# Designed miniproteins, single chains, continued (5): the designs that were tried, part 14

Each design is a single chain, and the fold is of that chain. pLDDT is the mean over its residues in the fold that is shown.

## One batch from the design tools (miniprotein)

Design m16455
Fold by ESMFold2-Fast:
Structure m16455 (fold): chain A 84 residues (1-84)
Amino acid sequence: SSEIEKIKSIPIEELSDEQLLKLAEENFKRAVAAAEAEPTRASRQLYYRLLIHELEEIKSKVKDEKVKKKIEEMIRRAEELLQE
């Protein structure tokens, strides 16, 4: 979407909490789709490990506790997927 392309063009330090959440949601969706296409557990796990790292970076820039909690829930889900 035009919205996500705009978000990707802005330095992470300048993103609002709403934009950081949208970036986290897009990264989660992209990583799950990529992992599901992978033929081995090991290659799937690489996508989920990268996703967790990306989500932790985004979370570190978030100021609003409610948005931070939503990203923490996404990290927990990614950790569950990593264990499958």
Scores: mean pLDDT 87

Design m16456
Fold by ESMFold2-Fast:
Structure m16456 (fold): chain A 75 residues (1-75)
Amino acid sequence: MSPEEREKLYREIDYSMGLMAVSVLKIAARNSEDPRIRALYEEGARRIEEATKRGDLDEVLRIMRETDEEVERLE
């Protein structure tokens, strides 16, 4: 596999992982009864969507962690 083909494959994987993360946070937002917690999940999903468009999986994982930490502070 050429380096070019490998980069293309990794981009596809990163994109799929990002889309899954967005879906998870949107489901969490829908299931949250607290409007503050809902807003945090919605903002997290928006940020992950932007990181996913850039193919930045490390940023996706960082945003997920930050969102969880902010939610924990409100619980």
Scores: mean pLDDT 80

Design m16457
Fold by ESMFold2-Fast:
Structure m16457 (fold): chain A 103 residues (1-103)
Amino acid sequence: DPEELKKKAKEYALKALENTGEEGAKYAAKALQYMAEYAEQQGRLDLAELLRKLAELLLKNPDLMLSSIPNVDQRIASAVLRDAVEDKSIEEIEKTVNTIRNS
């Protein structure tokens, strides 16, 4: 169910913003995983692959989101979490990701 995936992405994105450290990273990874499944169901296969890779990176490196000088991966992850909380469309999320990747 695409709407349930989007709802779960938002729920975990909110939890990620409320938490820090390893627990915050786990919630962020879960939000990105649900958003990746939603993107895949919407035919956004490249976006889905990118979001799954970012979720894996966050699980491997829980402190990634705490950097004072965020790299492109950290900037994309943070922007997607914000867009999920704001209920942005998949088209808007993809545009946000592409803008950061090309900056």
Scores: mean pLDDT 82

Design m16458
Fold by ESMFold2-Fast:
Structure m16458 (fold): chain A 65 residues (1-65)
Amino acid sequence: DERRARLEAARREIEATTGVPVRVRYEGDTIYVTIDDTPVTKLTGGLLIAMATAFELGGSLRLVP
């Protein structure tokens, strides 16, 4: 499941960048992200994958807490 692997890689990179724990949950096509137990905007699977891909290419991910 390449999609899940990309999200896990992005999660680890965000943790490395922010220095805080990041949790990702999957619910159908919706992905929920929490940073340091702070709820952030729920994301569609496609949007989060696009953000993860941008991050892998040296871009930046922006999450709204």
Scores: mean pLDDT 59

Design m16459
Fold by ESMFold2-Fast:
Formats: C-alpha cells, structure tokens, sequence
Structure m16459 (fold): chain A 74 residues (1-74)
C-alpha cells in the first residue's frame, strides 16, 4: 500500500513539474481516495491538492516531496 502511495506521489510531482496541472490534480484526487484510511497522509495530500488548485505549483511540489520522503523512511 505504501509503495503505491509513493508511486502516486512521484507521478503527481512529475505532472506538476511538467506544468500538467489538471492531470496532476486528477492524480492527487485518486491518491486521496487510495489513502483514505491514513488520515495524516490524506491531510497532507489534500493540502498539496489545494495548493495546486490555487496555482501554487512550487508549494504543491514541496509538500508532495516532503510526504514522499517521510513515507520512504517508514
């Protein structure tokens, strides 16, 4: 389950870095559904999703990278 979450985060980060914002938003919404049973992870993904929707792409990428690093350590 964690490996799929990490893969989803990597995909969303790449889409944001490529300025494919709508595709990244869709990927993050799918990821939120996938991690619905992990409240802490879900809240961080929701924060990144909200930043992406506000066109704060740098903020969204940083939040997702931080979350990915934490999941890789656990």
Amino acid sequence: KINKAISGLEGAIKLLEQNKIDEAIKALEILIDFVEDDEEVKQKVQKALNLAKQNDIKGAIEELKELKKKLEEE
Scores: mean pLDDT 80

Design m16460
Fold by ESMFold2-Fast:
Structure m16460 (fold): chain A 85 residues (1-85)
Amino acid sequence: KKEELEKLRKEFFEKVKELKKKMKKSSPEEQEELKKKFEEEVEKKIKESEPEKAELLKRLYQIEKEIEESFEAMRRAIEKLIERR
């Protein structure tokens, strides 16, 4: 059921988009809580899903995590450039 996998992918990215919008309006403490809740929701869906859907969700979450790590690395690089000034 390729249509179901495509819907799952679309729903995941919409959830990520909503999470990022909420985080922009939230304090650092609220951002940590939002991330934790999102991680728990993703893990729960992985456990409840059929193997194909679970593998897709794991892959999507891993990609999102790698993107977040890349943005943090970029932020740190910018801070180092500012510190040199």
Scores: mean pLDDT 75

Design m16461
Fold by ESMFold2-Fast:
Structure m16461 (fold): chain A 73 residues (1-73)
Amino acid sequence: SSQIQQLLQQSQDLQQQGQQVQEQGKKAIETSRKQDPKHADENSEQIQRRVDAQLSKLNKQAQENLQKAQQLQ
């Protein structure tokens, strides 16, 4: 089914987006530590919360796509 294949591809795309979000988060934390070392811990926590929120959204979308694919089998 083309619909199942599309949902699986979308789940893979969301997983790749999650990897990019993680990489960008790590770079942002590193940059913050260099530019504002006195607030490094606070800045890292704020960045990590943003990353966690984005990953949560992507994970929910991926799970929904996988569930829909299973229902169509």
Scores: mean pLDDT 86

Design m16462
Fold by ESMFold2-Fast:
Structure m16462 (fold): chain A 79 residues (1-79)
Amino acid sequence: DERIKNEIEIIEKLSRAQIRRQIDRYVLFVEMVEKDPARRERLRALAARGLAADDAELVKIAQELAKEVQKLLKEQIEE
């Protein structure tokens, strides 16, 4: 998927503050769309790990959240 590849590439070029804002946006999207409370809590916990993470780990966390958001988007457009 070209969109997720582009998103992952962009995340690597963002500042720490920009990555944290992007993680917050991903968490808000998950809270709005994901109905499974266990998956919401897992993804929220992953985002919370970013607060104590170094720059390399923060990039990985944001990329993992981007992949999960992409999966949720595909689930929402399934007929």
Scores: mean pLDDT 78

Design m16463
Fold by ESMFold2-Fast:
Structure m16463 (fold): chain A 70 residues (1-70)
Amino acid sequence: ATAPPATGVEPARRALAAADALRESDPEVARGLYVAAYYLARGRNGPNYPVTEEEAEEARRKTLELIAEA
């Protein structure tokens, strides 16, 4: 069996779902997960820096676009 990829569309979907679930209780963690989802969708690891709300919203939008085209 082929091992599931560490990066890609499926891990990005899971990160988005986790971010959505945490958005109300842990908004800081949710912001980081939205940016991580974008990097995962691009086949890369996310950056290690504080994420702004604007960066999180942009990352969420771009990740949804990448998932829709995959």
Scores: mean pLDDT 71

Design m16464
Fold by ESMFold2-Fast:
Structure m16464 (fold): chain A 64 residues (1-64)
Amino acid sequence: MKDVQDLINKIKDVLAQSGGRPLTVQQIADATGYPQSAVSKALKYLEKAGELIRVGKGYVLAEL
């Protein structure tokens, strides 16, 4: 549970710093230091929660 929340916070920070540029699972994994499997699970959770939007093969924060 705590590890998922830490990863979620790091993903949001990385995406906020990208300025709306879509980041792939690999790019987020490299930026956060987490394995792609953990990042994929967290991204699926955030997308289901409406916090992320999928753009092509990447993800952005769900804000206008």
Scores: mean pLDDT 79

Design m16465
Fold by ESMFold2-Fast:
Structure m16465 (fold): chain A 83 residues (1-83)
Amino acid sequence: SLEKDLELQKAIENGDLDKLIEFIRDEMKKYLSEEFVNEVTELLKKLSKDEAIQAAVRLLALIQNRDIEGVKKLIEEMKKKIE
């Protein structure tokens, strides 16, 4: 919806990671297990704020396009930045 699109753009502009995580959780729960969704959101919280925002935006685009392989690849990239 236009309202959700505007909220997403504002969250990106303001660097509102918590709001971006809400969008990710809402999209991911349609296709993925709760355990996997929780793993991804916890990984985002462990990244630097700038890296987390960039990863969150990329993750949302991949999920909305149903690119599950791309989602898994991005998660591995996030893990390497933390570990």
Scores: mean pLDDT 79

Design m16466
Fold by ESMFold2-Fast:
Structure m16466 (fold): chain A 86 residues (1-86)
Amino acid sequence: SAAAQEARRLLEEAERLAELGTEEDLRKAVELVIQALRLASRAPPEEVREILARAGRLIDLLKAKGASEEDVERVEQEALRAYLAA
């Protein structure tokens, strides 16, 4: 779906920013992951599952790079909402 394609694009950009690892880039990566998860919640369930798996790996990367506990919690809450909506 178009929603899943855009969500994957946002996650790819978020991964690139997370790898840069600056505080500003990590904050931007968090916002992109949240946008991707909100968009993914409107995709078919099978596509949501793949996007959630990728987002989960990116959450681990964000934690490893030093993203704040509050930002990580926000992403985890959006992932839970997307999972429950599917």
Scores: mean pLDDT 86

Design m16467
Fold by ESMFold2-Fast:
Formats: C-alpha cells, sequence, structure tokens
Structure m16467 (fold): chain A 70 residues (1-70)
C-alpha cells in the first residue's frame, strides 16, 4: 500500500479552514483525496470545505464519493 497520513491531512485542512483559508484548505483536501481516494474521511472533509465555500452542489457530489469509499 502507498498510504498518506490521512489523519494529518484532515488536521491540516481543518487548521487552514479555522484560519479562514478555505481556498487553500480545499486545494489541500483535493490533493489528499487523489493520494487516498478510498478514504471516506478525506471525501467528507472535502465536501465540508466545498460547503463552506458556498458550493452545495459540489459538496453533495463529494459526499456521494465518501459514501462509495465507506
Amino acid sequence: TRPIDVAAAVAHVKELAEKGDYELAFNTARIAVRLAPDSAELWRTLAEIAEMLGDSDLAKEYREKAEKAA
């Protein structure tokens, strides 16, 4: 397996979002899901950031990907 540290990636995305860097948080989460596309946690995190950016349609799409990964 070629794991990334999913917990560290999620923590980093949440830290960026807490600082208000939603665009950077979104890009970081997108990179993380490409490295670990089977991680439901990363897809859920990406969906949450998309919702914070006001894109509820994109958030729904990522949530569906999280359900497929779980």
Scores: mean pLDDT 80

Design m16468
Fold by ESMFold2-Fast:
Structure m16468 (fold): chain A 64 residues (1-64)
Amino acid sequence: LQELIDKAKKAVEEGNKEEAYKFVRQAALELGVDESTANFLAKLVAEGKATPEQAVQAARDLAA
């Protein structure tokens, strides 16, 4: 899981919105949120509205 977060952070730093979306979506799915929630969180990060850490924390809170 941490590897996906680190990859998402690097993608955001590099301006790679596609990879940031992909890695955040995968991390959220691994935490047990549904596909629509994972897609929503990934979109927030890709659009610069949330950090990968914020999106992953939200996924943990929603999966609990």
Scores: mean pLDDT 82

Design m16469
Fold by ESMFold2-Fast:
Structure m16469 (fold): chain A 89 residues (1-89)
Amino acid sequence: SEKENQFEAEVLLGLAEIARAIADIIGDPDFAAEKLIELAEEVLSLENVPDEILERLLELLEEILKKVKDPELKEKLEELIEKIREKLA
């Protein structure tokens, strides 16, 4: 279970990195925000996620937060950033 959750979290992080890169190419930070929110919620639903994965995910969320235009997506990103920071504390 722990190994399975770690692998799933690694895959989700990989997808988040891809979504971020695609959004930069197409110039749509809101698209990245939507995908990163979905993927971050899935990662946060898993138990025993390594801190390294949470830290990388946090960096991606913080980066897209600086570029996002939609205020609802911005609010959701801020909520997820807080949740990840709480898990890392």
Scores: mean pLDDT 83

Design m16470
Fold by ESMFold2-Fast:
Parts: structure tokens; sequence; C-alpha cells
Structure m16470 (fold): chain A 71 residues (1-71)
């Protein structure tokens, strides 16, 4: 069903956000900006996932800020 496919896309987006977050943590601020831009592109491509993508972007930025505050 359409809802099952949407849930699968949501899970895939969350997994990609996690991968991008790990990459940003190791590669620095330029990689964070690149990761955020990628998630924005995905949100544009899948409007029904916009809220999920925005929440993942927020989590990713918060995680990066926490690491920088600890450094």
Amino acid sequence: SAMEELEKKKEELEEEAQRLTVRAMSAGPAALDEAVARLRELAKEYPELEEVALKQMERMRAAFEAVQAAA
C-alpha cells in the first residue's frame, strides 16, 4: 500500500540521515553543510516526507553542535 511504501521511504531517509551525520562528525563543518543540503534535496523530491526530513536535519545539527561544544 501507499502507506507501507511511505513508511519504508521514511526509514530509508532516517538511515541516510544517520550516515550523513557520521560523515559530518568525522569530516567537519563543510561536510555538515553538504549533508544538510542533501536532506533538503530529498525533502523537495518527497514532499510527504518533508516533516521527517526537517526533524532529521534538526537532530543532525544538534548532534554536531553538541560535539563542537564538548571540544
Scores: mean pLDDT 72

Design m16471
Fold by ESMFold2-Fast:
Structure m16471 (fold): chain A 87 residues (1-87)
Amino acid sequence: DEDLEEKLKDLKKALDEGIVSIQEVIDWIEESIPRLPEEVQKEVKEKIEEARKALEEGKEEEAKEIVLEIYRFIFEEIDKISEEKLK
């Protein structure tokens, strides 16, 4: 998915340049959780805890990678749901 890869690249650049903080992205993800299937919610919640732990330990690069992985996972799951509804 070209659009997803472009969005991820833009988000990574924004995080690297400090335009958005890792905490702001985590907050956005948490606000999005209730709109996702329960199975996806559990996985995302567990990954958010990993990202928060990395931030607490001063591992900003690891936290950025985890946040980008969560972002990718959410959009891939949304895309799959949309594809099923169109069939």
Scores: mean pLDDT 78

Design m16472
Fold by ESMFold2-Fast:
Structure m16472 (fold): chain A 85 residues (1-85)
Amino acid sequence: NAKKEIEELVKKAIELRKKDPQAFFDYLMKAAYIAVKNGLVDELLKILEKHGIKASKETIEAFAKAYEKNDYQVLIDEMKKLKEK
């Protein structure tokens, strides 16, 4: 169940947020990839908002692309947008 997997990945990301910021983003990118692949981007946005993370659909799509391509440049650009919100 993709929705359940996304919820578990976000929960793990939040747990690691203060301890390991890199792992936080790695789990978040994986959740974004699964959300985009399964048409669950809006669901992921609601889950993130519940945990105090404000993101756009564009940010989630960019995180998914970063995960798929293993390209940290895309991640860096989107992290700037996330911090500006």
Scores: mean pLDDT 77

Design m16473
Fold by ESMFold2-Fast:
Structure m16473 (fold): chain A 66 residues (1-66)
Amino acid sequence: MSEKFRELAELGAKHPLSLETARKIMELFEKARKEAGKSTNLDERRKILEKAYDEALKIVREEIEK
């Protein structure tokens, strides 16, 4: 949980993201928070957010590797 957040923050600090990529990541987390809000199950909410972090890390890594 905190580890994935830290990794994402460190990657963003080390490699400046384009405004477009930053927007995609923000939209991803906005959608994840909305979806998590529909569930009353804490574990389900955590899985949704964890999946969003994995997706965001993939987007950042793909931009860095170009």
Scores: mean pLDDT 74

Design m16474
Fold by ESMFold2-Fast:
Order: C-alpha cells, then structure tokens, then sequence
Structure m16474 (fold): chain A 86 residues (1-86)
C-alpha cells in the first residue's frame, strides 16, 4: 500500500506545481491542493514510521535526495514536513 501513498503524494504535489506556474486564476484551488498535500504528508510519515528500519532508510534516502535536487519550494516544503514528522 506504500506504492499507493507515494502515487497519491506525487499526484497532489504535481498538481500544486502546475498551479504554481499558472500564478493562479483560482487561488482557492491552489490553497486546497496545498492543504491536501499536508494531509498526505502526515499519512506518508505515519506509514514510513510503521516500516522496517531498512525500508524506512530507503524511503528517507529517496526523500532526502528529492529535497536536495528539487528547485521547487512547494515540493521542498512538503518533503521537509514529512521528514520532520518522522
């Protein structure tokens, strides 16, 4: 089920990024997407904490790598939220 959470997390994040580029004709829609991302970040952190130590290390590596390489501030913020919740 982790694959489903990762997929959902990525989908909401991609929607947020797309709205960012448009500079929002609909700012309320952007805010809603951001709130949904926060919820998914918390769910993702809880799931990661339930994994084995080896699986947790692999996911943390992926998140840290994305945090280091992504130029998008919204993506960085969400990843930082997940890492801080761990």
Amino acid sequence: KLEELKKRFKEVLEKLLEKRYEKEQNEEEYERAKEKIEEIAEETAEYIMSLSEEEKEELLRELEEELATTPNPDRREVIEMVLEAL
Scores: mean pLDDT 69

Design m16475
Fold by ESMFold2-Fast:
Structure m16475 (fold): chain A 64 residues (1-64)
Amino acid sequence: DRLQRELEIVEAALEDVKANLAETEKRLKEQPDDEKLKAIAERLKKSIKSLEERARQLREAIEQ
């Protein structure tokens, strides 16, 4: 099932991005004025939201 495989890939990517965000937030605690790290954290948060939306769409498609 292509949709199920795509969902598994998206869920794996979501977990990876969440792990990267956690690492970035740890670095921000040590370097709170680092604008580059702040920008990375915001991009990762946006990616998480996009991946969660994609996973939802895939689950809906699988149930049809």
Scores: mean pLDDT 84

Design m16476
Fold by ESMFold2-Fast:
Structure m16476 (fold): chain A 91 residues (1-91)
Amino acid sequence: AAEKLKKLASTLPEEEAKKVIEALEKGGVVEALYELGYIAGKELKAQGIVLSDKEAKEIADRLVDLISGLTGLKLSEKERKALYEGLKKGA
């Protein structure tokens, strides 16, 4: 499932794309979204951006909307939460 999510992941740098695709194969959409959130959080931290829990949730909600729009996937609460938890872990 989620060949559209694989396509989205392939727009990332090669190493990050590999991590998201491996997460998708191992744990499905939930694990792939966690990894996407984690990568985004790590990138924000590398840019010197420190996120509060509120800011992390707002960014995660925007990323969920973007992914849904680009892929046509309706993300469950569990999948949305996975991206948020990944983002918090990376930041």
Scores: mean pLDDT 79

Design m16477
Fold by ESMFold2-Fast:
Structure m16477 (fold): chain A 67 residues (1-67)
Amino acid sequence: SSDLEKELAKLKEEYVEAVKNSDIEKAEKIIEKISEILRELGMPEEEVEAEVELYKQHLKNLLEGSS
């Protein structure tokens, strides 16, 4: 696997950990890093934006007390 794929997997794990710790600022920063890695992997910008929106919706639902 490429170093970018390994970094993406690591960022996804870090996102889950930030969410578990209620570290919203860190979670938002990780979403931005995920978007950059997806672009580097050659994902079209429209698809990157869609993935980012899914993460943002997940984070918003957690902040609104949805379990």
Scores: mean pLDDT 81

Design m16478
Fold by ESMFold2-Fast:
Structure m16478 (fold): chain A 80 residues (1-80)
Amino acid sequence: SPLQEVQNGALLIAAGGEIYLVERVIETSEDPELHERARETLEELIKRLREIYPSLSPEQQKRADELIERAKELIERIEK
């Protein structure tokens, strides 16, 4: 539905913002507790994006793929 597309778009924008903030944390802090919290946030974000994926438009699916890949790269960086 059009409302679902708007809601999904908002979720994708929010997910992008969360990734941006997490990236800032891992680049500016050496705190292991913050890094573990960041990892948990990214894993939950990937899970949420995958759960909504079938309801996304093709353009939104491409954006979700980019966000999931970026989140995976950040998790790998946290794990070193």
Scores: mean pLDDT 86

Design m16479
Fold by ESMFold2-Fast:
Structure m16479 (fold): chain A 94 residues (1-94)
Amino acid sequence: EVQIQESGPGLVREGGTWTLTCRVSGGTVVSVTWLKNGKPLGPRDFLDITDKTEVTLSIRSLTSSDSGVYTCRALTGDGKEYWGQGTQLTVVPA
């Protein structure tokens, strides 16, 4: 079974950097879409060749507008999409 594990801190200070890691086990990543509050952050990327099992989202110079629930959606080599559990980011004032 393909499993998606998201890991990252839930609380980060304004002006800082937040890193959310999406690890895929039981499969290889073809593409990843990052979602904020259920809305895609950008287009899906396809790699020519990938054995990649880990993808990282980094957001720099955080503001309160960056707060929300972030989720990774991975298309894997089996042709199916798998979802992370969702990670709450709370940006606190500096």
Scores: mean pLDDT 73

Design m16480
Fold by ESMFold2-Fast:
Structure m16480 (fold): chain A 73 residues (1-73)
Amino acid sequence: GGLLEALRRGLEALRAAKSREEAIARLREIADQTPDPGGRAALGAAVRALEEGVSIEEMIASVERGIEHLERT
C-alpha cells in the first residue's frame, strides 16, 4: 500500500495499543509489511518519536493530521 494506507494502519494500531511498548511493536510490524518507502519511513519516524517520549495521544493527533492533509491533496 501507499503512504496513506500505511498511516491509516498505523493509526488503528495506535488507537488499539494498551501501552507504549505495544504501540511500538505494532508500528514496527506494519512498517516491515509496508512496501511503500514513504509509508515505511513515516511509521519508522513514529516509532522513534514514541521511543523518545512522545505520547500515544500526541502521536494519534499527528497521524490524524497527516491523513487529513493527504486526503485533501
Scores: mean pLDDT 85

Design m16481
Fold by ESMFold2-Fast:
Structure m16481 (fold): chain A 85 residues (1-85)
Amino acid sequence: WEELDRQAFPGPVVGTPVMLKSGTLAADVTVETSKGLVHVPKGTEVLVTRGNVTEVSKGVIIPQVGTGVLLKGRLTEGGVVVKVE
């Protein structure tokens, strides 16, 4: 897994920031994107494209609009956009 801690890309976010730990989210994340709210549940393993993330706080990474996100146990690999809620 690629760790994207300390990735500093400015972008629009809304929701509670969380720490990404060893590719697994430590808490639920909700992000506002151009396609609406995206909810990523706690405990999800995530691989996010580097150029398409926003660091809200040190070590907290949120997928940006149009970002392909690979989730283990929820979505197949292969650049799918996460859109829930």
Scores: mean pLDDT 41

Design m16482
Fold by ESMFold2-Fast:
Structure m16482 (fold): chain A 100 residues (1-100)
Amino acid sequence: MIKKPSPAEELVLLELVENEERGLTQAEISERTGLSRRTVTAALRKLVERKVAVLEDGRYRLATSPENEALTLLVRGTFKASLASDPSLRARLREEVRAA
């Protein structure tokens, strides 16, 4: 069953895609997204449960596995394309989280 990510999960995924080389701590994700620590923690937990994100060396990154490689590549490609076509995407996702 493919679950659609929430606006908070999408915003967190966007930051992970943008910072895929280094990865991000929970605090850095909170600062970059403008979301509360509680919201970031909940979103990260769901992303890790879905095996879309992984915690490595104290930093969250996009998960890579043989079974989920295609999904990881699709997520990465989709968000990179979205960032290139819409630089306001991050601001709009924050508004959706606040409205929810």
Scores: mean pLDDT 69

Design m16483
Fold by ESMFold2-Fast:
Structure m16483 (fold): chain A 60 residues (1-60)
Amino acid sequence: MEEELEKIKQRLETILKSNKELVDKYAEIHGLSKEQRDKMIEALEKGYQTRLEKAKKELE
């Protein structure tokens, strides 16, 4: 059962990490400012955080 929580966390974190890497690469290629990159990252993190916290509370 702890494995279920870990699997959910792993999947969500892997997706977030991949998306963050894409944003970083995109920002470098297009010369986006740190603030612009951070805004994109924050949007991604918001969605991730909502799902992760919900899953953690329901499974814990």
Scores: mean pLDDT 77

Design m16484
Fold by ESMFold2-Fast:
Structure m16484 (fold): chain A 79 residues (1-79)
Amino acid sequence: SKRENMEEGLAQVEADLAQLEAIASQPDLSEEMRQAIIDGLEHGLPVLEKALAEVEDPELQERIRRLIARIKALIAELS
């Protein structure tokens, strides 16, 4: 179903973001890897913002808002 597909997609984004946060916390993070993470996150933000506009379920909206906030925080940390 559309809801199940959305929940699976959000779970994957959450898992991927947790991995990126772990990579970004490494003391030997290269400038090239740092920039690649920023670029990837910035390209991903419009997709999540569109999903937030299309989803009416308050629980899913809050989940997406938390992901957007985490991504913005990580971009700010790496900038």
Scores: mean pLDDT 86

Design m16485
Fold by ESMFold2-Fast:
Structure m16485 (fold): chain A 90 residues (1-90)
Amino acid sequence: SEAVEQKKKAKETYEEALKVLEETGDPEKAIEVIESKLDEFSEESRKILEETIERARELIKKGASNEEVLKEIDEGFAKIVDLADKKEEE
């Protein structure tokens, strides 16, 4: 189903962003990974990711730690997973 596909896409995108952050130490590079995949998400999930990107970028501008930026990204992807689970009615 589309919901299952969106959930898988969210997990893959989050994992890729996390790896980039770990390898580069640059949270902006992690955000670029997420931004590059926005077109692969549903309209609702895309809005959540766009808000997540905006909040993460604001944290970076304020000198927040990579842990704080990662927490914001994690919360955004958790919302997408929750949205997909709500749409998947068993």
Scores: mean pLDDT 82

Design m16486
Fold by ESMFold2-Fast:
Structure m16486 (fold): chain A 86 residues (1-86)
Amino acid sequence: ISSITQEIEKLLEELKEALKNRDNEKALEIARRLLELARQLMELGHYRLASQVLSIVYSVAVSLNDQELAEEAKRLLDESLAKIRA
């Protein structure tokens, strides 16, 4: 497992706890870090994993009304999905 995958797993657990505790500020901070890791995955050609992470970031951003983060995540999600071929 790569260091990026380990960090994503850790951040997803922290995100669940932040959302459970209604710590919206921390949840958005974690979501932004996940967005950065998804960009790194895209640069490495791991578009399927990146799209999964970006879907989570987008859902969190929409739920917490962070329009800038939601638009950024959606743009990268659409890009990563366009790179996936059957």
Scores: mean pLDDT 87

Design m16487
Fold by ESMFold2-Fast:
Structure m16487 (fold): chain A 97 residues (1-97)
Amino acid sequence: SVEAAAKATIAQAEALKEAAKNNASVEELEKLLTKVKEQAKTLLEALLQAEDYESLEKFSKAAGEFIEKAEEAIKNKDWEAVAAAAEALIKTLQELL
């Protein structure tokens, strides 16, 4: 379930990154960010159930930084910053797999 949850989180983050690169509306970016947040919560719960506390700590920090940066970028209508935040999250998740 951890691998499946991680892959699903990467897929949602990739969708957010692609939407930002294609100048999607603020409304669309907010909807996609909500999906990434929901999937990230599922991954954190899966890591907790697997008792993988090292990956849980690393991902929890990365997810928190991602959410803060992505929310600020959307507020500022900075599509490049949204894409960069999503890319950073994807990179961290790939290092955990």
Scores: mean pLDDT 88

Design m16488
Fold by ESMFold2-Fast:
Structure m16488 (fold): chain A 94 residues (1-94)
Amino acid sequence: SKLLSLLSELEDALDDGNTEKAKEIAKEILEESDLLFEEGKEAIREGNFEQVDEILQSLQKAEEVLSKSDSLSDEALEVSVKDGVLSIWKAVHS
């Protein structure tokens, strides 16, 4: 998974204290999270809740890693909102 690779790279950048690299990787994580959010909406419309659960797990992992640094709080919030919206929409349609 591209997202899992980016999350691993982000954790390494944060451990090294490389805030500039962490910001660039976080931007790519947001782009992947946007794609996953759109896939999740389509999966809900099709009733594919197994795929929705996999997407929610991926978004939750991204939020967890982004939340490790105060410098990434805005990025963590954007992913958290996507997870929350998709979770509510799943609950209404399941």
Scores: mean pLDDT 87

Design m16489
Fold by ESMFold2-Fast:
Structure m16489 (fold): chain A 77 residues (1-77)
Amino acid sequence: SPDDIVDEALARVERLTAQGDYVGAARVLEEAARQLSSDPETQARLLLAAARLYEIAGDDDKAAEARAQAAQARAQA
C-alpha cells in the first residue's frame, strides 16, 4: 500500500542518515515518490524531504531539482 511504501522508505532514511549518508537517504525518498505517482500530495512531501537532505549534503542542484518535481506533483493535486 502507499502507507507501506512510505513507512519502508522512512525506516531506510533513518538508517542512512544515522550513517551520514544524506545523498543515499534522499535517493530513497525520490524512489518512494516515483512509486506514489498516483498520490501527488504524498509524492510532493517525499520530494521536499529529499530536497532538504540534498541541501544537508551540499548538493544544491539536486535540492532545486527535487523542489521543482514537488511543485509539479502538487500542480496535479
Scores: mean pLDDT 88

